Designed miniproteins, single chains. Designs and how they scored, part 97

Each design is a single chain, and the fold is of that chain. pLDDT is the mean over its residues in the fold that is shown.

## One batch from the design tools (miniprotein)

Design m3584
Fold by ESMFold2-Fast:
Structure m3584 (fold): chain A 94 residues (1-94)
Amino acid sequence: SEREELLKILDEGIDELAKLANASKNFEDQVLASMAIMGLSVIKWALENGRISVEEARKEAIDFLETVLKNAKKLNLSEELIKKLEEIKKRIEE
């Protein structure tokens, strides 16, 4: 189902961000990746528990990731983190 597909995308994105955060020696990258994980985890929880629709979850995740990306670029965070955030956002937009 579309819900199960979006949940999988969110779960995989969270896991990829966690791996990046754990591998990073940059404090700012770790903090922003952790914030991204927390925000996506809340959206995933809300979708899993029927608190929001698939379309609402998609919109909230995209809007959230756009805000995170804007801040990552403004703070000159790693290209690896920025690319991962852009990749996750693109997967959600599909």
Scores: mean pLDDT 87

Design m3585
Fold by ESMFold2-Fast:
Structure m3585 (fold): chain A 62 residues (1-62)
Amino acid sequence: NAKLEAALDEITKRTVKLIIEKNLSPDEAIEEAAKELGIDYTYDPSLTPAENVEKVAEKLAA
């Protein structure tokens, strides 16, 4: 799914940037990246960081 792949790339890129440039933890970086993209998302600690990124990408691709 091209939309989901593009969404995954965008959220991953922003998450990595926030970790490197702002020293955020993965959960903080994923929530902030989602917020930058206009997605209201709360990190789910029962899931892996990769699974949380996938959920944000699904919302962004919808």
Scores: mean pLDDT 85

Design m3586
Fold by ESMFold2-Fast:
Structure m3586 (fold): chain A 117 residues (1-117)
Amino acid sequence: PRAELVDVKVTTEGGGKVVSVSTRELPSGAVEVDVEVEATESGDKFVVEVTVRAAPGARVSGSAGASAKGDKNIKFNVSVETHPDGTLVVTVEAEVTLEGAEKVTVSIAVSARAVAE
């Protein structure tokens, strides 16, 4: 079964910026969303919200991860909300604390797949 990407929203708080947003459908029928953001100050916060749905008779399963390079601490919070219509929303919040770096690039990855029932 296939997951369908409905929407991707990226919100920035503070001095950070969105570098890129990439979406792809995998041969497995999963959807991947990759977001690159740049943090320039401690306390820069990024929220990535990915909305997906599955065909009738299937459920959607989602997961998220994030990574970064350089001297930093990143606080991640991931929430997954399933709506009665079978729509799944994956929300990733990343807050960056700089430790000696002037800028940090953060990569946020969200994956969603349809599960047959």
Scores: mean pLDDT 74

Design m3587
Fold by ESMFold2-Fast:
Structure m3587 (fold): chain A 60 residues (1-60)
Amino acid sequence: GPLLARATKDVEGVPGVILTLKKGEEVLILRETSSGDVVAKSLKTGETGLVGASELEILS
C-alpha cells in the first residue's frame, strides 16, 4: 500500500502540480517518479501532487 511520510520543512506548492505542505504535515506516497519526486496525497487537504523525495521523512 502507500507509504506514510511527513514533511521535514515547509513546501511552497503550485496548484495542480506541486503539493503545498507545512513542516510536520503527513502524506501518503502513492508512487515515485524518475525525476526523484514522488506523487503524494495530503492527509490534511486530500490534494494530490508532486513533492521532492528530499522534503519527506518516511514513517514506518
Scores: mean pLDDT 82

Design m3588
Fold by ESMFold2-Fast:
Structure m3588 (fold): chain A 70 residues (1-70)
Amino acid sequence: GALEEARALALAALERHRHLLTPEQFAGAEAALNSGDKTVMLVAIRDLLELFKDDPEAVAALERALALLK
């Protein structure tokens, strides 16, 4: 479903850019994306958009994930 697709896109972006995060930031984002709570996932994806803003591929994937959570 849309929630699972959004999670997959966001987790793929998170793993690809793991080197830009502290271990605590990574663990927090992964837990939020795996929560199943749309509001928690939306906040996590917005935080990741700010962290990955200089990577257009990551931004595009995260914006698609946000659109799927509507």
Scores: mean pLDDT 84

Design m3589
Fold by ESMFold2-Fast:
Structure m3589 (fold): chain A 68 residues (1-68)
Amino acid sequence: EKKELEQKKAVLYSALAIEKAALDAVKENPGLAKASGVSQEEEIAAIEKRIKELEEEIKKIEEEIKKL
């Protein structure tokens, strides 16, 4: 079971890295937000929300691993 939880954690860390890279890209190039049909501020807020959710999921998995 621990191996499966560690694999899930690795996937979430990968997703977190992608979202952080996307956040940096949107901040450096506001034209990316225009391409998605939303404002730069709205795109940043959406990405930051996803980052927070991923960090919370990682924390939950780490807590489950500690219980094993």
Scores: mean pLDDT 77

Design m3590
Fold by ESMFold2-Fast:
Structure m3590 (fold): chain A 59 residues (1-59)
Amino acid sequence: SEYEEVLKEALKLIKELKEKNPDLSLEELAEKVRERLLELGYDPEIVDKALDEILNLIS
């Protein structure tokens, strides 16, 4: 499903961005990941749902 693809891509992007910028807050990470996923053409509703899920798992 697109949701599963977005979830996996978001986790990959979070890892990559955190490795490059370890001082990024969770809010900053979520914002940057959201922007990149939207640039890739994913549906905004699916992107937001996936990011909400990831943040709930990390909290």
Scores: mean pLDDT 81

Design m3591
Fold by ESMFold2-Fast:
Structure m3591 (fold): chain A 105 residues (1-105)
Amino acid sequence: MEEAEKYFKKGQEAFEKGDYDTARDYYLKASEIYRENGDLKKAEEAEANAFTAGAKWAESRGDYVSAAHFYLDAAEEYRKIGDVENSETFEKKAAELRAKAKAAA
């Protein structure tokens, strides 16, 4: 699955540059190819990274409510593949952002 891995790495590169919209697109492409090849765990991991990119995009705009929702979506994808540690980490991040949203309102 070299093609899916290339898209995943392009997503990581875009994410590191703060190009979260481009990162999301590459992660979704990687997820689709992983799913087509039957690698559901990597497909769900790539989808979780796409949601994390969405969360960072929302955070960059001060939209903590949307950012919290994206982190919860990422947590659900990690939980689906049995990655409880990452799921709990993103659930905690979402709770922190919800607290910030209430303080800003």
Scores: mean pLDDT 84

Design m3592
Fold by ESMFold2-Fast:
Structure m3592 (fold): chain A 66 residues (1-66)
Amino acid sequence: MSDEEALEILREAAATDPDAAARAAAHEGVKGLEQGVPAEEIVRRLREAADRTGNAALRRLAERLG
């Protein structure tokens, strides 16, 4: 996935996801990408958050990104 594709998915999730934790994680992901963190590292962090919390919306967001 390109950084541009990841940024678009994360911006959409930050604005529209019904789950507050998923919106917050997506917003942090957007900031990370804008600060030069690689998309692969953002995906890894989202997967770790999904695994730790068992949150289905975080899991879906991580799967959408890769």
Scores: mean pLDDT 83

Design m3593
Fold by ESMFold2-Fast:
Structure m3593 (fold): chain A 86 residues (1-86)
Amino acid sequence: SVIDYIKKGEEALENGDYETAIEYFKKAIELSNGEDPYALLLLGKAYYKMGKKEEARKYFEQAIEVARKHGRLDVLEEAEKLLKEL
């Protein structure tokens, strides 16, 4: 499920395995047809941890768009904060 891929990605992210985290978050995004703002936020965070600021910005902006569409104020606030740190 989407949530299972997110959990595996978060575990990989916590362990510093950013490439594995990216793979799981991308699977969550594919399974949700791009409609999971939290998976988009986490993908942006993984790229940010790798120093890939352009990719991080792209996914934070997508997370903001999808979070607004679905009323996910938690994701919206965090993504906007992280975007300002880039």
Scores: mean pLDDT 90

Design m3594
Fold by ESMFold2-Fast:
Structure m3594 (fold): chain A 64 residues (1-64)
Amino acid sequence: GKPDLEEVLRLIGEILRIIGELFDIDRKLETASGEEKKKLEEEKEELEKKKEELMKELKEMEKK
């Protein structure tokens, strides 16, 4: 059947939330150093992985 538009919009909302979190981390990385920088870089990597997984799910739903 057609993908549920409400579910598609929910996934888009989750992706946008992660993008917002990534923007916040990038802003903090501009001034961060030492241990704080390392922690933020690790958090950024985890969020980017989660974003990619959600984007794949959204893309697969749109193909059906």
Scores: mean pLDDT 80

Design m3595
Fold by ESMFold2-Fast:
Structure m3595 (fold): chain A 70 residues (1-70)
Amino acid sequence: SAEAHNNLGNALLAQGRPAEAAEEYRRAIELKPDFAEAHNNLGVALLAQGREAEAVKEFKTAAELRAAAA
């Protein structure tokens, strides 16, 4: 499920494995493209890798999805 991939990403990020965490968050997004939490978490993992521009894009997408859901 999308939630399982998001949870695995969170565990990998906690282990200091942001590249693998990002891969799992992307799998969550593939299964559920409107998964705001997974977009936000992908941004955090990208930022941990020094990929600031990509992180900003994902944070923006998460914010837009949350605004649409509210």
Scores: mean pLDDT 87

Design m3596
Fold by ESMFold2-Fast:
Parts: C-alpha cells; structure tokens; sequence
Structure m3596 (fold): chain A 73 residues (1-73)
C-alpha cells in the first residue's frame, strides 16, 4: 500500500538523518516488544516514535522529516 511505501521511505530517511543503522532500529523495536528500558536520548527510539506518529495519525512523511531536520541542524 502507499502507506507502507511511505513508512519504509520515512524509516530509511530517519535512519540517515540520525546516522544510525537498520540493526540499531531493529534492536530498539525488540527492546520495546520485550519491555526493556531504552534511554530517552536513544536515536533509534526517536526514529520509532516518529514512525509511530506517521502511522497512527496519517501525518505526511515530508512534514515530519522537515521538523526533524530543523531540530538536528
């Protein structure tokens, strides 16, 4: 679906913006599923939160990416 394609693109762009790998994101996903605490400053956690907001609220990917780029620079 279009949403799945947008989420995949958002995941790749967010990983690039934060300078993290797919493996780090997967480890954070596994930790959340197992209720293992993740530090609040963890970049992978921030990526997952942004993706969750896009999925749950149908927020345009470009809008989220723009906001994050402005914060990181």
Amino acid sequence: SKLEEEIKKAREELMKLYGITEEEVKKAEEAIEKNIPIPADNKALHVLIALKLIEDNNIPVEEVLKSIKEVLE
Scores: mean pLDDT 76

Design m3597
Fold by ESMFold2-Fast:
Structure m3597 (fold): chain A 64 residues (1-64)
Amino acid sequence: MKLSEEEIEEIAQFVRDFLKKHGLEDKAEEYAKEVREAMEKGDLSRAVAIVLQALGDAIDKELA
């Protein structure tokens, strides 16, 4: 199944906002870009891996 361009951008925006909220502004644009590219290529496994890595980085940042 292919995600729509609107769905891809919504997910990329969510990742960007989440990382900025948790003090990872420097990584926010890079992660959002990579998630968008992976989803546009239909590589959902890579997209999921990038999202999980971003969440992990945010959790590590909050745990000090």
Scores: mean pLDDT 77

Design m3598
Fold by ESMFold2-Fast:
Structure m3598 (fold): chain A 75 residues (1-75)
Amino acid sequence: HHMKKIEAPLDTPLREVLEKLGIDPSKAYVYVELNGRKIGIGRLDATPADLGLPVGTKIHIYVDGKKVGEVTVVE
């Protein structure tokens, strides 16, 4: 129905962000777009800082091929 949008601080694990969105981390495909490239994220226990994602990065969340969430890195 509606795509969920949230902000996540640099030091927040992605798993916690998914759980806050009501998304099962084991079912989610997570990727970022950096400098025109799509990069899949397999490490859901990592923070944006651990992954080297700058403030303003958009993290895209898919479940069963459907976009269910979008996270913007903040701080």
Scores: mean pLDDT 80

Design m3599
Fold by ESMFold2-Fast:
Structure m3599 (fold): chain A 72 residues (1-72)
Amino acid sequence: MEIEKLKEEAEELIREAERALKEGDLEKARELLEKASELVNKLDEMGAYEESMELGARILALAARIVIAEKE
């Protein structure tokens, strides 16, 4: 249950970060992504490797998009 809860919270934070990025709020996008990353690290520590790897890949891709948007 805790693993499922952390996964859902991380997914919500990633979705919110994607919206913030689309709206041009790079500061909010980074803050939300950092929070999601903390939850993903917890999942990895708990042995939820499949969930951690999948969410981690999404976070990494979004972080790259934020960097590109900042360079504009």
Scores: mean pLDDT 83

Design m3600
Fold by ESMFold2-Fast:
Structure m3600 (fold): chain A 66 residues (1-66)
Amino acid sequence: AEADALLVKGLEAIRQGRPEEALRLFEQSAAADPTGRWRPVAETVRQELAAGDLSRVRHLAEVTEL
């Protein structure tokens, strides 16, 4: 599914140190998923970027199968 592919790209962008691109990809993933299941991930990335601490999102990217 497109939403899942966008999520995978977003997690890879976090791993590559591109958090702004990751946020864009996660927002696109949330928009492509009518169930809204990926909206919390996009919101978490947004909050972590605003706080300047991406440790939680980075950890999620490391433990998620890609």
Scores: mean pLDDT 70

Design m3601
Fold by ESMFold2-Fast:
Structure m3601 (fold): chain A 95 residues (1-95)
Amino acid sequence: SEEEKRRREEEERRKREAARQAELLRNMTPEQILAALEQRLKEMKLHPDVTERLLAVAREHIDAAPSEQRLAVLKALLELGYEETKKIREKRAAG
């Protein structure tokens, strides 16, 4: 249907914007990346416990990883944080 096509186009646009933002992060210093990650986690309204764990893991991996690998690590951490927060919210809503 046309409504389904429009939703898919909107999702595609959001994915493209996320990819653009990820490319910008690749050119930042470790301190700037951590500050941007903290701001993004606040904007996503993730669970506080998840945010603290993600920031701790991000600091450890950013310090250890080469610049080109840091972007992939941050992407994986953000996806994990979103999924974990969703599970926590679903459990709270069900109980």
Scores: mean pLDDT 69

Design m3602
Fold by ESMFold2-Fast:
Structure m3602 (fold): chain A 78 residues (1-78)
Amino acid sequence: SEELDIVSEAAREVAEATAGLPPEKRSRIVRVAANSILNKDEKAGEKTREAGRKEGAPEDVIKKVEKITEEALKKVKE
């Protein structure tokens, strides 16, 4: 499935970007990104950014996971 491949790659990239966080916090951010992309949610980037902020990720990591999620959303809509 093309959508599953896009989501799996984005989840991997978000997990890598958040590797400095405790596993439970990292999993919550990855879950928000993956679910938002699968749902083709226009707010996927915003929701992932807010999840990163809530879980205490550094600002550079928050910006990175937002960008990863926005790029994946563009691909899944094509």
Scores: mean pLDDT 88

Design m3603
Fold by ESMFold2-Fast:
Structure m3603 (fold): chain A 86 residues (1-86)
Amino acid sequence: MTIEIVLENANVGSRLAAMGVATQGWLEGGEVETKVEGDRTTITIRNASESTVRQALDLARGLAADGAEVTVEEEGDVLRITIRSP
């Protein structure tokens, strides 16, 4: 499974939390790419483990509970999480 985490106008906390998920994905044998384009950061994790997928979904739920706007979309084997900080 491929995970895409898209951060828009992310505060430091949201950015650090997303980087934590990316680091875990890399440690579990995934391929991680980070792209920064202005106020948008995209983190792509390829060959994500089930554990990394759960952590990405936990990240989405946690940031939504903290007031961020979070959208989760599944297209085939791609899980896309878009996070906009308040």
Scores: mean pLDDT 83

Design m3604
Fold by ESMFold2-Fast:
Structure m3604 (fold): chain A 116 residues (1-116)
Amino acid sequence: SLPVLSAPVSSVTVKEGETVTLTFTLSEKRPDLPVYWFFQRPGELPELLIRNGTERAPGVRPRFSGSRDWENSTSQLTISNAQLEDSGTYYAAVWVTEDGVEVLVSGPGVQLTVVR
């Protein structure tokens, strides 16, 4: 069966300049599965932020960082010095091979609102 990604919260509001951490939990302990983090602004296509749990995608600012807790099967995205432009929906996803087919499994979106 495919793993499930869940988020403890569906929305977060922070002030500009604050640090925010978004967490996703994988339904089973799969340290072999690379975690990807995506950001989507309203009306835009999703943009890759983090790959392999910790690696920033090319062009992504250093204020975005990824971490993984294999013991608790969680992946975290931390955004330091939040900007108004960071408002949007964040997703965590994993690529899984199920019965010889590669499938992208995505968690629910988390809405981030950055206020002045």
Scores: mean pLDDT 81

Design m3605
Fold by ESMFold2-Fast:
Structure m3605 (fold): chain A 103 residues (1-103)
Amino acid sequence: MSEKVKEAIDRAVELLKAGASLEQIEAFMDEEIAKVTDPEEQAALRLIRDLVLTAYELLKTMSKEEVKKAIDAMAEYLRERYPEFAELIDYVAEKLKEVIDSL
């Protein structure tokens, strides 16, 4: 996994813990995507952004346990589609579940 991609995830997680809005997280991720020139890193960050934003939207209507199950299901689906990003997808899914448990 790229260190820059991991750093972007860690910063997004800290913003979520601080109570940042969905719009603030989306804007932050879009800025991080724009900073990378490597198409593979850009694709990875877009996958992360979509997973984070989806999980956050689900929190508005679902219980913490239901959202964690949805994150696991989304991560499994993404690993099947993008096996090259499996390590990254797993890292993001675990970090998101930690954030949800801290809410």
Scores: mean pLDDT 78

Design m3606
Fold by ESMFold2-Fast:
Structure m3606 (fold): chain A 91 residues (1-91)
Amino acid sequence: SLKEKAEQLVREARRALENGDYDRAIELTKEALKLDPRNGDALRVLAEAFARKGHEEIADLVVESIRAYLAGDEEKAEQLRKKAVELFEKL
């Protein structure tokens, strides 16, 4: 399924992140989020990769999106996610 493919991409992204390959981690998480836009693990990996590259604004938006999602505020989570996506698509 698309969700299973997204989970596989997130596992690969996490390995890239652990190896210091932040660009690969970002690319793999972008692909995962195209398949499963609400994948919290992908959003967490993406936030960490951007933070380690110095893109703190994008990292903060992703973290806020995850917090909103966990608090049950799906609308706010989606708005913050879209803003983060808009910013990183310009990188």
Scores: mean pLDDT 81

Design m3607
Fold by ESMFold2-Fast:
Order: C-alpha cells, then structure tokens, then sequence
Structure m3607 (fold): chain A 67 residues (1-67)
C-alpha cells in the first residue's frame, strides 16, 4: 500500500539514505498520483541532495494537489 511505502521512505530519509527514499516515494506516487505528502517528502529529499529545481517542482505539485 502507498502508506507503507511512505512510512518506509520516511525511515530511510531519517537515516540519510536519500536515494533509497526517493525510489520508495516514486513508487508511492505511482500507486497514488494525488498523494500530496509523497510529493512534499520528495521535495525535501531533493533539497537535501542539492537539487533545488527538482525540489521546487515537487513542492509546486504538492501545493496544486492541496489547493
């Protein structure tokens, strides 16, 4: 379920395993493309990786879904 992927991704993110966290969040989005939380956490991960343009893109997507 998408909730399980989000929970595991958050655990990996907390451990500094950013690439593994990205893969789980991407799978969560594939299962539920309207999951604003998955986009928001992806934005946080990309900020940690120094990819500001990707982080901003995912933040904007999360905001659109939250309206």
Amino acid sequence: MADELLAEGVRLYAQGKYEEAVKLFEKAIELDPNNARAYRTLADVYEKLGQKEKAESYRNKAEELEK
Scores: mean pLDDT 80

Design m3608
Fold by ESMFold2-Fast:
Structure m3608 (fold): chain A 65 residues (1-65)
Amino acid sequence: MEKALEWLLGEFRKQRPEIERYIAELDAEISRLKQQPLTPETRRRLLALEIVRDFYRAMLEEVEK
């Protein structure tokens, strides 16, 4: 199992600039959604986007080590 994680981290390291751009795009989308009325649908989308953003941020921090 660990070999799969090491491979994934290696790919993240290679694509660091693209990942940083993707995180910025996720932050922009989250900010746009927060400006809209909070419906149950909007809240679920916000939660999903924040989870994805936080996952990519955590992976990017791991490749820095």
Scores: mean pLDDT 78

Design m3609
Fold by ESMFold2-Fast:
Parts: C-alpha cells; structure tokens; sequence
Structure m3609 (fold): chain A 75 residues (1-75)
C-alpha cells in the first residue's frame, strides 16, 4: 500500500542518516558534529509530518545537501 511504502521510505531515511552521522562523528570536529546533528533533528521533525514519498525524498535530499555543505566548509 502507499502507507507501507511511505513508512519504508521514512525508515530508509533514518538508516541512511544514521550512517552519515556515524561517519561524521568518527572523522570531524565536535562543532561540525553538532551542526550535522541539528540538521538531522530538523529533518526528523519534517519527516514525522511528511504525507507522501515525494515529501520524504525532498526532506532527505535537503538533509544530504546540508551535510554536503558542512563537509565542504570543514575541508
């Protein structure tokens, strides 16, 4: 069902975001970690309100762009 697909995409986001955050925590400074965690918390709040796979994918892409910007600034 569309509801089951929506929940699967939300779960995929959480798993991928956890992997990204774990990598950041192991390799970057505490300040960058704090900013990445703040970006995740915001994305997680938006994710809870998402009503479609399209919204989930947009929130996920936005989170990845924010993380990419943090990585670029940290290098």
Amino acid sequence: SMEAELEEYKELFKKQAATVLDAIRKTLSDEVVQQAEAAYEEAAREMDKAKSVEEVNEIHRKFLREVAALLAAAS
Scores: mean pLDDT 84

Design m3610
Fold by ESMFold2-Fast:
Structure m3610 (fold): chain A 90 residues (1-90)
Amino acid sequence: KIDDIISLLNEAIERIKQATSKEEIINVMKELIDKLKELYPDDPLAQQIAKVLETIIKWIEGNPDIPVEEAKDFVISTLKTIINYLKKKS
């Protein structure tokens, strides 16, 4: 389960690296949230990750002046931090 979540997060990072707009970043994040909720609906850890991602989406949507690269860097950094945390628990 943890390794599967790490895999999903790594896939999201690679897709975000290729994103050229904030809309593409938001869409990748929304797809990740949907997958976490679908595959792990009763998992508290997956629910917490989804909430963090929802908060980041709201931050991007609420701050139109944030450059694409800044939004991209913040999202990738956050996902890497989550992966490192999960690796300590696997």
Scores: mean pLDDT 84

Design m3611
Fold by ESMFold2-Fast:
Parts: sequence; structure tokens; C-alpha cells
Structure m3611 (fold): chain A 65 residues (1-65)
Amino acid sequence: SLEGDLAVGLLRMIGSVYGTIESVEYSGDTITVTVKKTDPKTDEETKRLAEKAAKSLGFKLEIKE
């Protein structure tokens, strides 16, 4: 589905910023992604951009490290 394709794109973006994705959890309207950093240089603005992208898809994104 289009929604599924957009979600996969978002997860790929998160993985490229924070490193390897370890798990994804769904709780109500919130998607929580746990990541293992491969590079410790994570930009807070990039995190905020990812959260805004998730909101445009109709859900809230939370990232755990």
C-alpha cells in the first residue's frame, strides 16, 4: 500500500541517520523505533525532521537509542 511504502521510506531514513534499526513498536498512534548507533554523530535537527515526516503520515514518531 502507499501508506506502507511511505512507512518503509521513513524507516530507511531513520536507519540512515541513527544506524541500525533494532526494533519497531506500535502503540496507538505512536511508532517507537529503537536504533543501535553506528556513528555517534546524530544531528538533533535530523531527528526533528524525521519526526515531522512521521507526523505528515498521520502518526507520532519516537526514537529510542
Scores: mean pLDDT 65

Design m3612
Fold by ESMFold2-Fast:
Structure m3612 (fold): chain A 94 residues (1-94)
Amino acid sequence: SKVEKAEELLEQVNELLIKAVKDPSQADEYGAQIKKLVEEIAELLDFSEKRKERLLELVDKTIAAIKAGDLETAKKTASLLSLIIRFEILDLKK
């Protein structure tokens, strides 16, 4: 189902975020991969363009925070990204 595929893609996003934290020198490359996955999630879950743009902005903020060594901000923005996607998945499971 679209929901199951979106959950799998979100797991891949979280794995790439962990890799970015472990190797901040490659954060931009992992960020680009995360953005592609987020765009695929947005398409699967029929997100509006404005909502998709907000998710991509959160990816950019998370990657910028990782590159700056600001793990508190990175955790906050990454958690918000995951939360927004998870709530959309839960709404579709109704």
Scores: mean pLDDT 87

Design m3613
Fold by ESMFold2-Fast:
Structure m3613 (fold): chain A 75 residues (1-75)
Amino acid sequence: SADEEKARKLVDQIDALVAQIRASGASPDVVLQAEVLRGLALISLGVGKVTKDYKFAYEQIQKQLEELEALYAEA
């Protein structure tokens, strides 16, 4: 489904950004916050798989990506 594909692509973007944060030499606290946001994105994707509500899942994952992008801008 298109919504499932969109959700998976957002998770891939989050994975890439967390890897960039780790590679940038960010503080352990920033890395921990990034990993928490990634974990929440994976939980949202998992909920989408179980409920078949990928529209809700990608909306939650988008919010997590936005928070991660803000964290990276401050790192």
Scores: mean pLDDT 85

Design m3614
Fold by ESMFold2-Fast:
Structure m3614 (fold): chain A 61 residues (1-61)
Amino acid sequence: SLEEELRRLQERMRELEREIGRVHEEALRTGDPALEEELARLGFELQELGDRLQAVRDQVE
């Protein structure tokens, strides 16, 4: 159902936000440019997930 998809997307967003926080803290500690690239990739995934979440919400509402 759309409600189940919405809940699944919300849970994935929370997991991804936690991962972004961890990688961001590591990047601040190390200054590793590879971690900056990882953050850019994770940010893009979060944006895509947010767009998907909004599309599902528009269908439910």
Scores: mean pLDDT 82

Design m3615
Fold by ESMFold2-Fast:
Structure m3615 (fold): chain A 68 residues (1-68)
Amino acid sequence: SAASEAAKEIVEAGKNGKKAKATLASGDVYEVDGNNVAQAVGAALAVIGDEPESVKVEIDGEVKVYEA
């Protein structure tokens, strides 16, 4: 699912010290500072809980869109 793939990417970004920004179809935005794995996990859980049809993930300025 879009949420599952986006959640994995957010957690990996946090583990690798990268900043991440997730924008949900609802317009909600979750930002993660580099090397904050707890914040990354929290953002990933929020994305999964919202069950969006699409998630836009930006990691260090690179944008990926995950769709269901």
Scores: mean pLDDT 74

Design m3616
Fold by ESMFold2-Fast:
Structure m3616 (fold): chain A 68 residues (1-68)
Amino acid sequence: TRKKTELIEEILKLLKKKSEEEQRKLAEELAEKLGVKVDESLSPLANITLLLLGLSEEELQELLKELK
């Protein structure tokens, strides 16, 4: 519980430093991985936040390593 929340917060902090185009690409990649559609009415970061809630702790750790 706490570890998953901390991972999501760290990922979002790193993503805020990326361009909106990079954020949009990541949102699309995560949506495809989870078999869902991005909500185009929401910002890329808002979409990513919702998608990260659907990931396991292990998947969040892997994504964090890729973003570092």
Scores: mean pLDDT 80

Design m3617
Fold by ESMFold2-Fast:
Structure m3617 (fold): chain A 75 residues (1-75)
Amino acid sequence: SEEIRWLRQLLLSGGERRTALIEEYKRRHNLSPDEPDELVLARASAELYLLLNGDEQTKAFVQRALDELRRKLAG
């Protein structure tokens, strides 16, 4: 799918291209401009995983892990 291809490009990118793709991800998902890059990449990784393997239980588990990561990066 186009979503899988785009997410793979983001996660495999580096340098200025990664910065641009992170900003595009923030826009697409209505995220704060201040969202940490690490959390954006974790969210993108989780989204890719769910597109390949996701069910409701896996989605709930992944969301909990992202919430825990957000708490650690915010404090």
Scores: mean pLDDT 82

Design m3618
Fold by ESMFold2-Fast:
Structure m3618 (fold): chain A 55 residues (1-55)
Amino acid sequence: AAAAREAEAQRLGDRAAALATEAEALLASGSDPERAAALLREAEELAARMVELLA
């Protein structure tokens, strides 16, 4: 169902946004670029799954 697909996409988007926010804070502090890169990679993977669900 479209509604169920949209709800799952929203959850993936929310998680991706949270990870991106944490990565941004780490990049701003400059203290852990490896962790920031890992968080951005996870956010990209979640965003890709979101796009695939909406396709």
Scores: mean pLDDT 83

Design m3619
Fold by ESMFold2-Fast:
Structure m3619 (fold): chain A 62 residues (1-62)
Amino acid sequence: ATILATIKNDYTASTDEELSLSKGDVVELLSIIDPTKVKAKNLSTGKEGIIPASVIASVSVS
């Protein structure tokens, strides 16, 4: 099953390891690094990177 999350606000990557996001983007959750950081793939851009868990609005399993 694929775990998807919706982004609640714009986020600009501050490092090369991080992923920039726009509000309303849907990301696939790849792994949980720690309670504050998730590795995800932005389905709109195809890019992968680390995002803060605080920008996640909702999670669904499909």
Scores: mean pLDDT 80

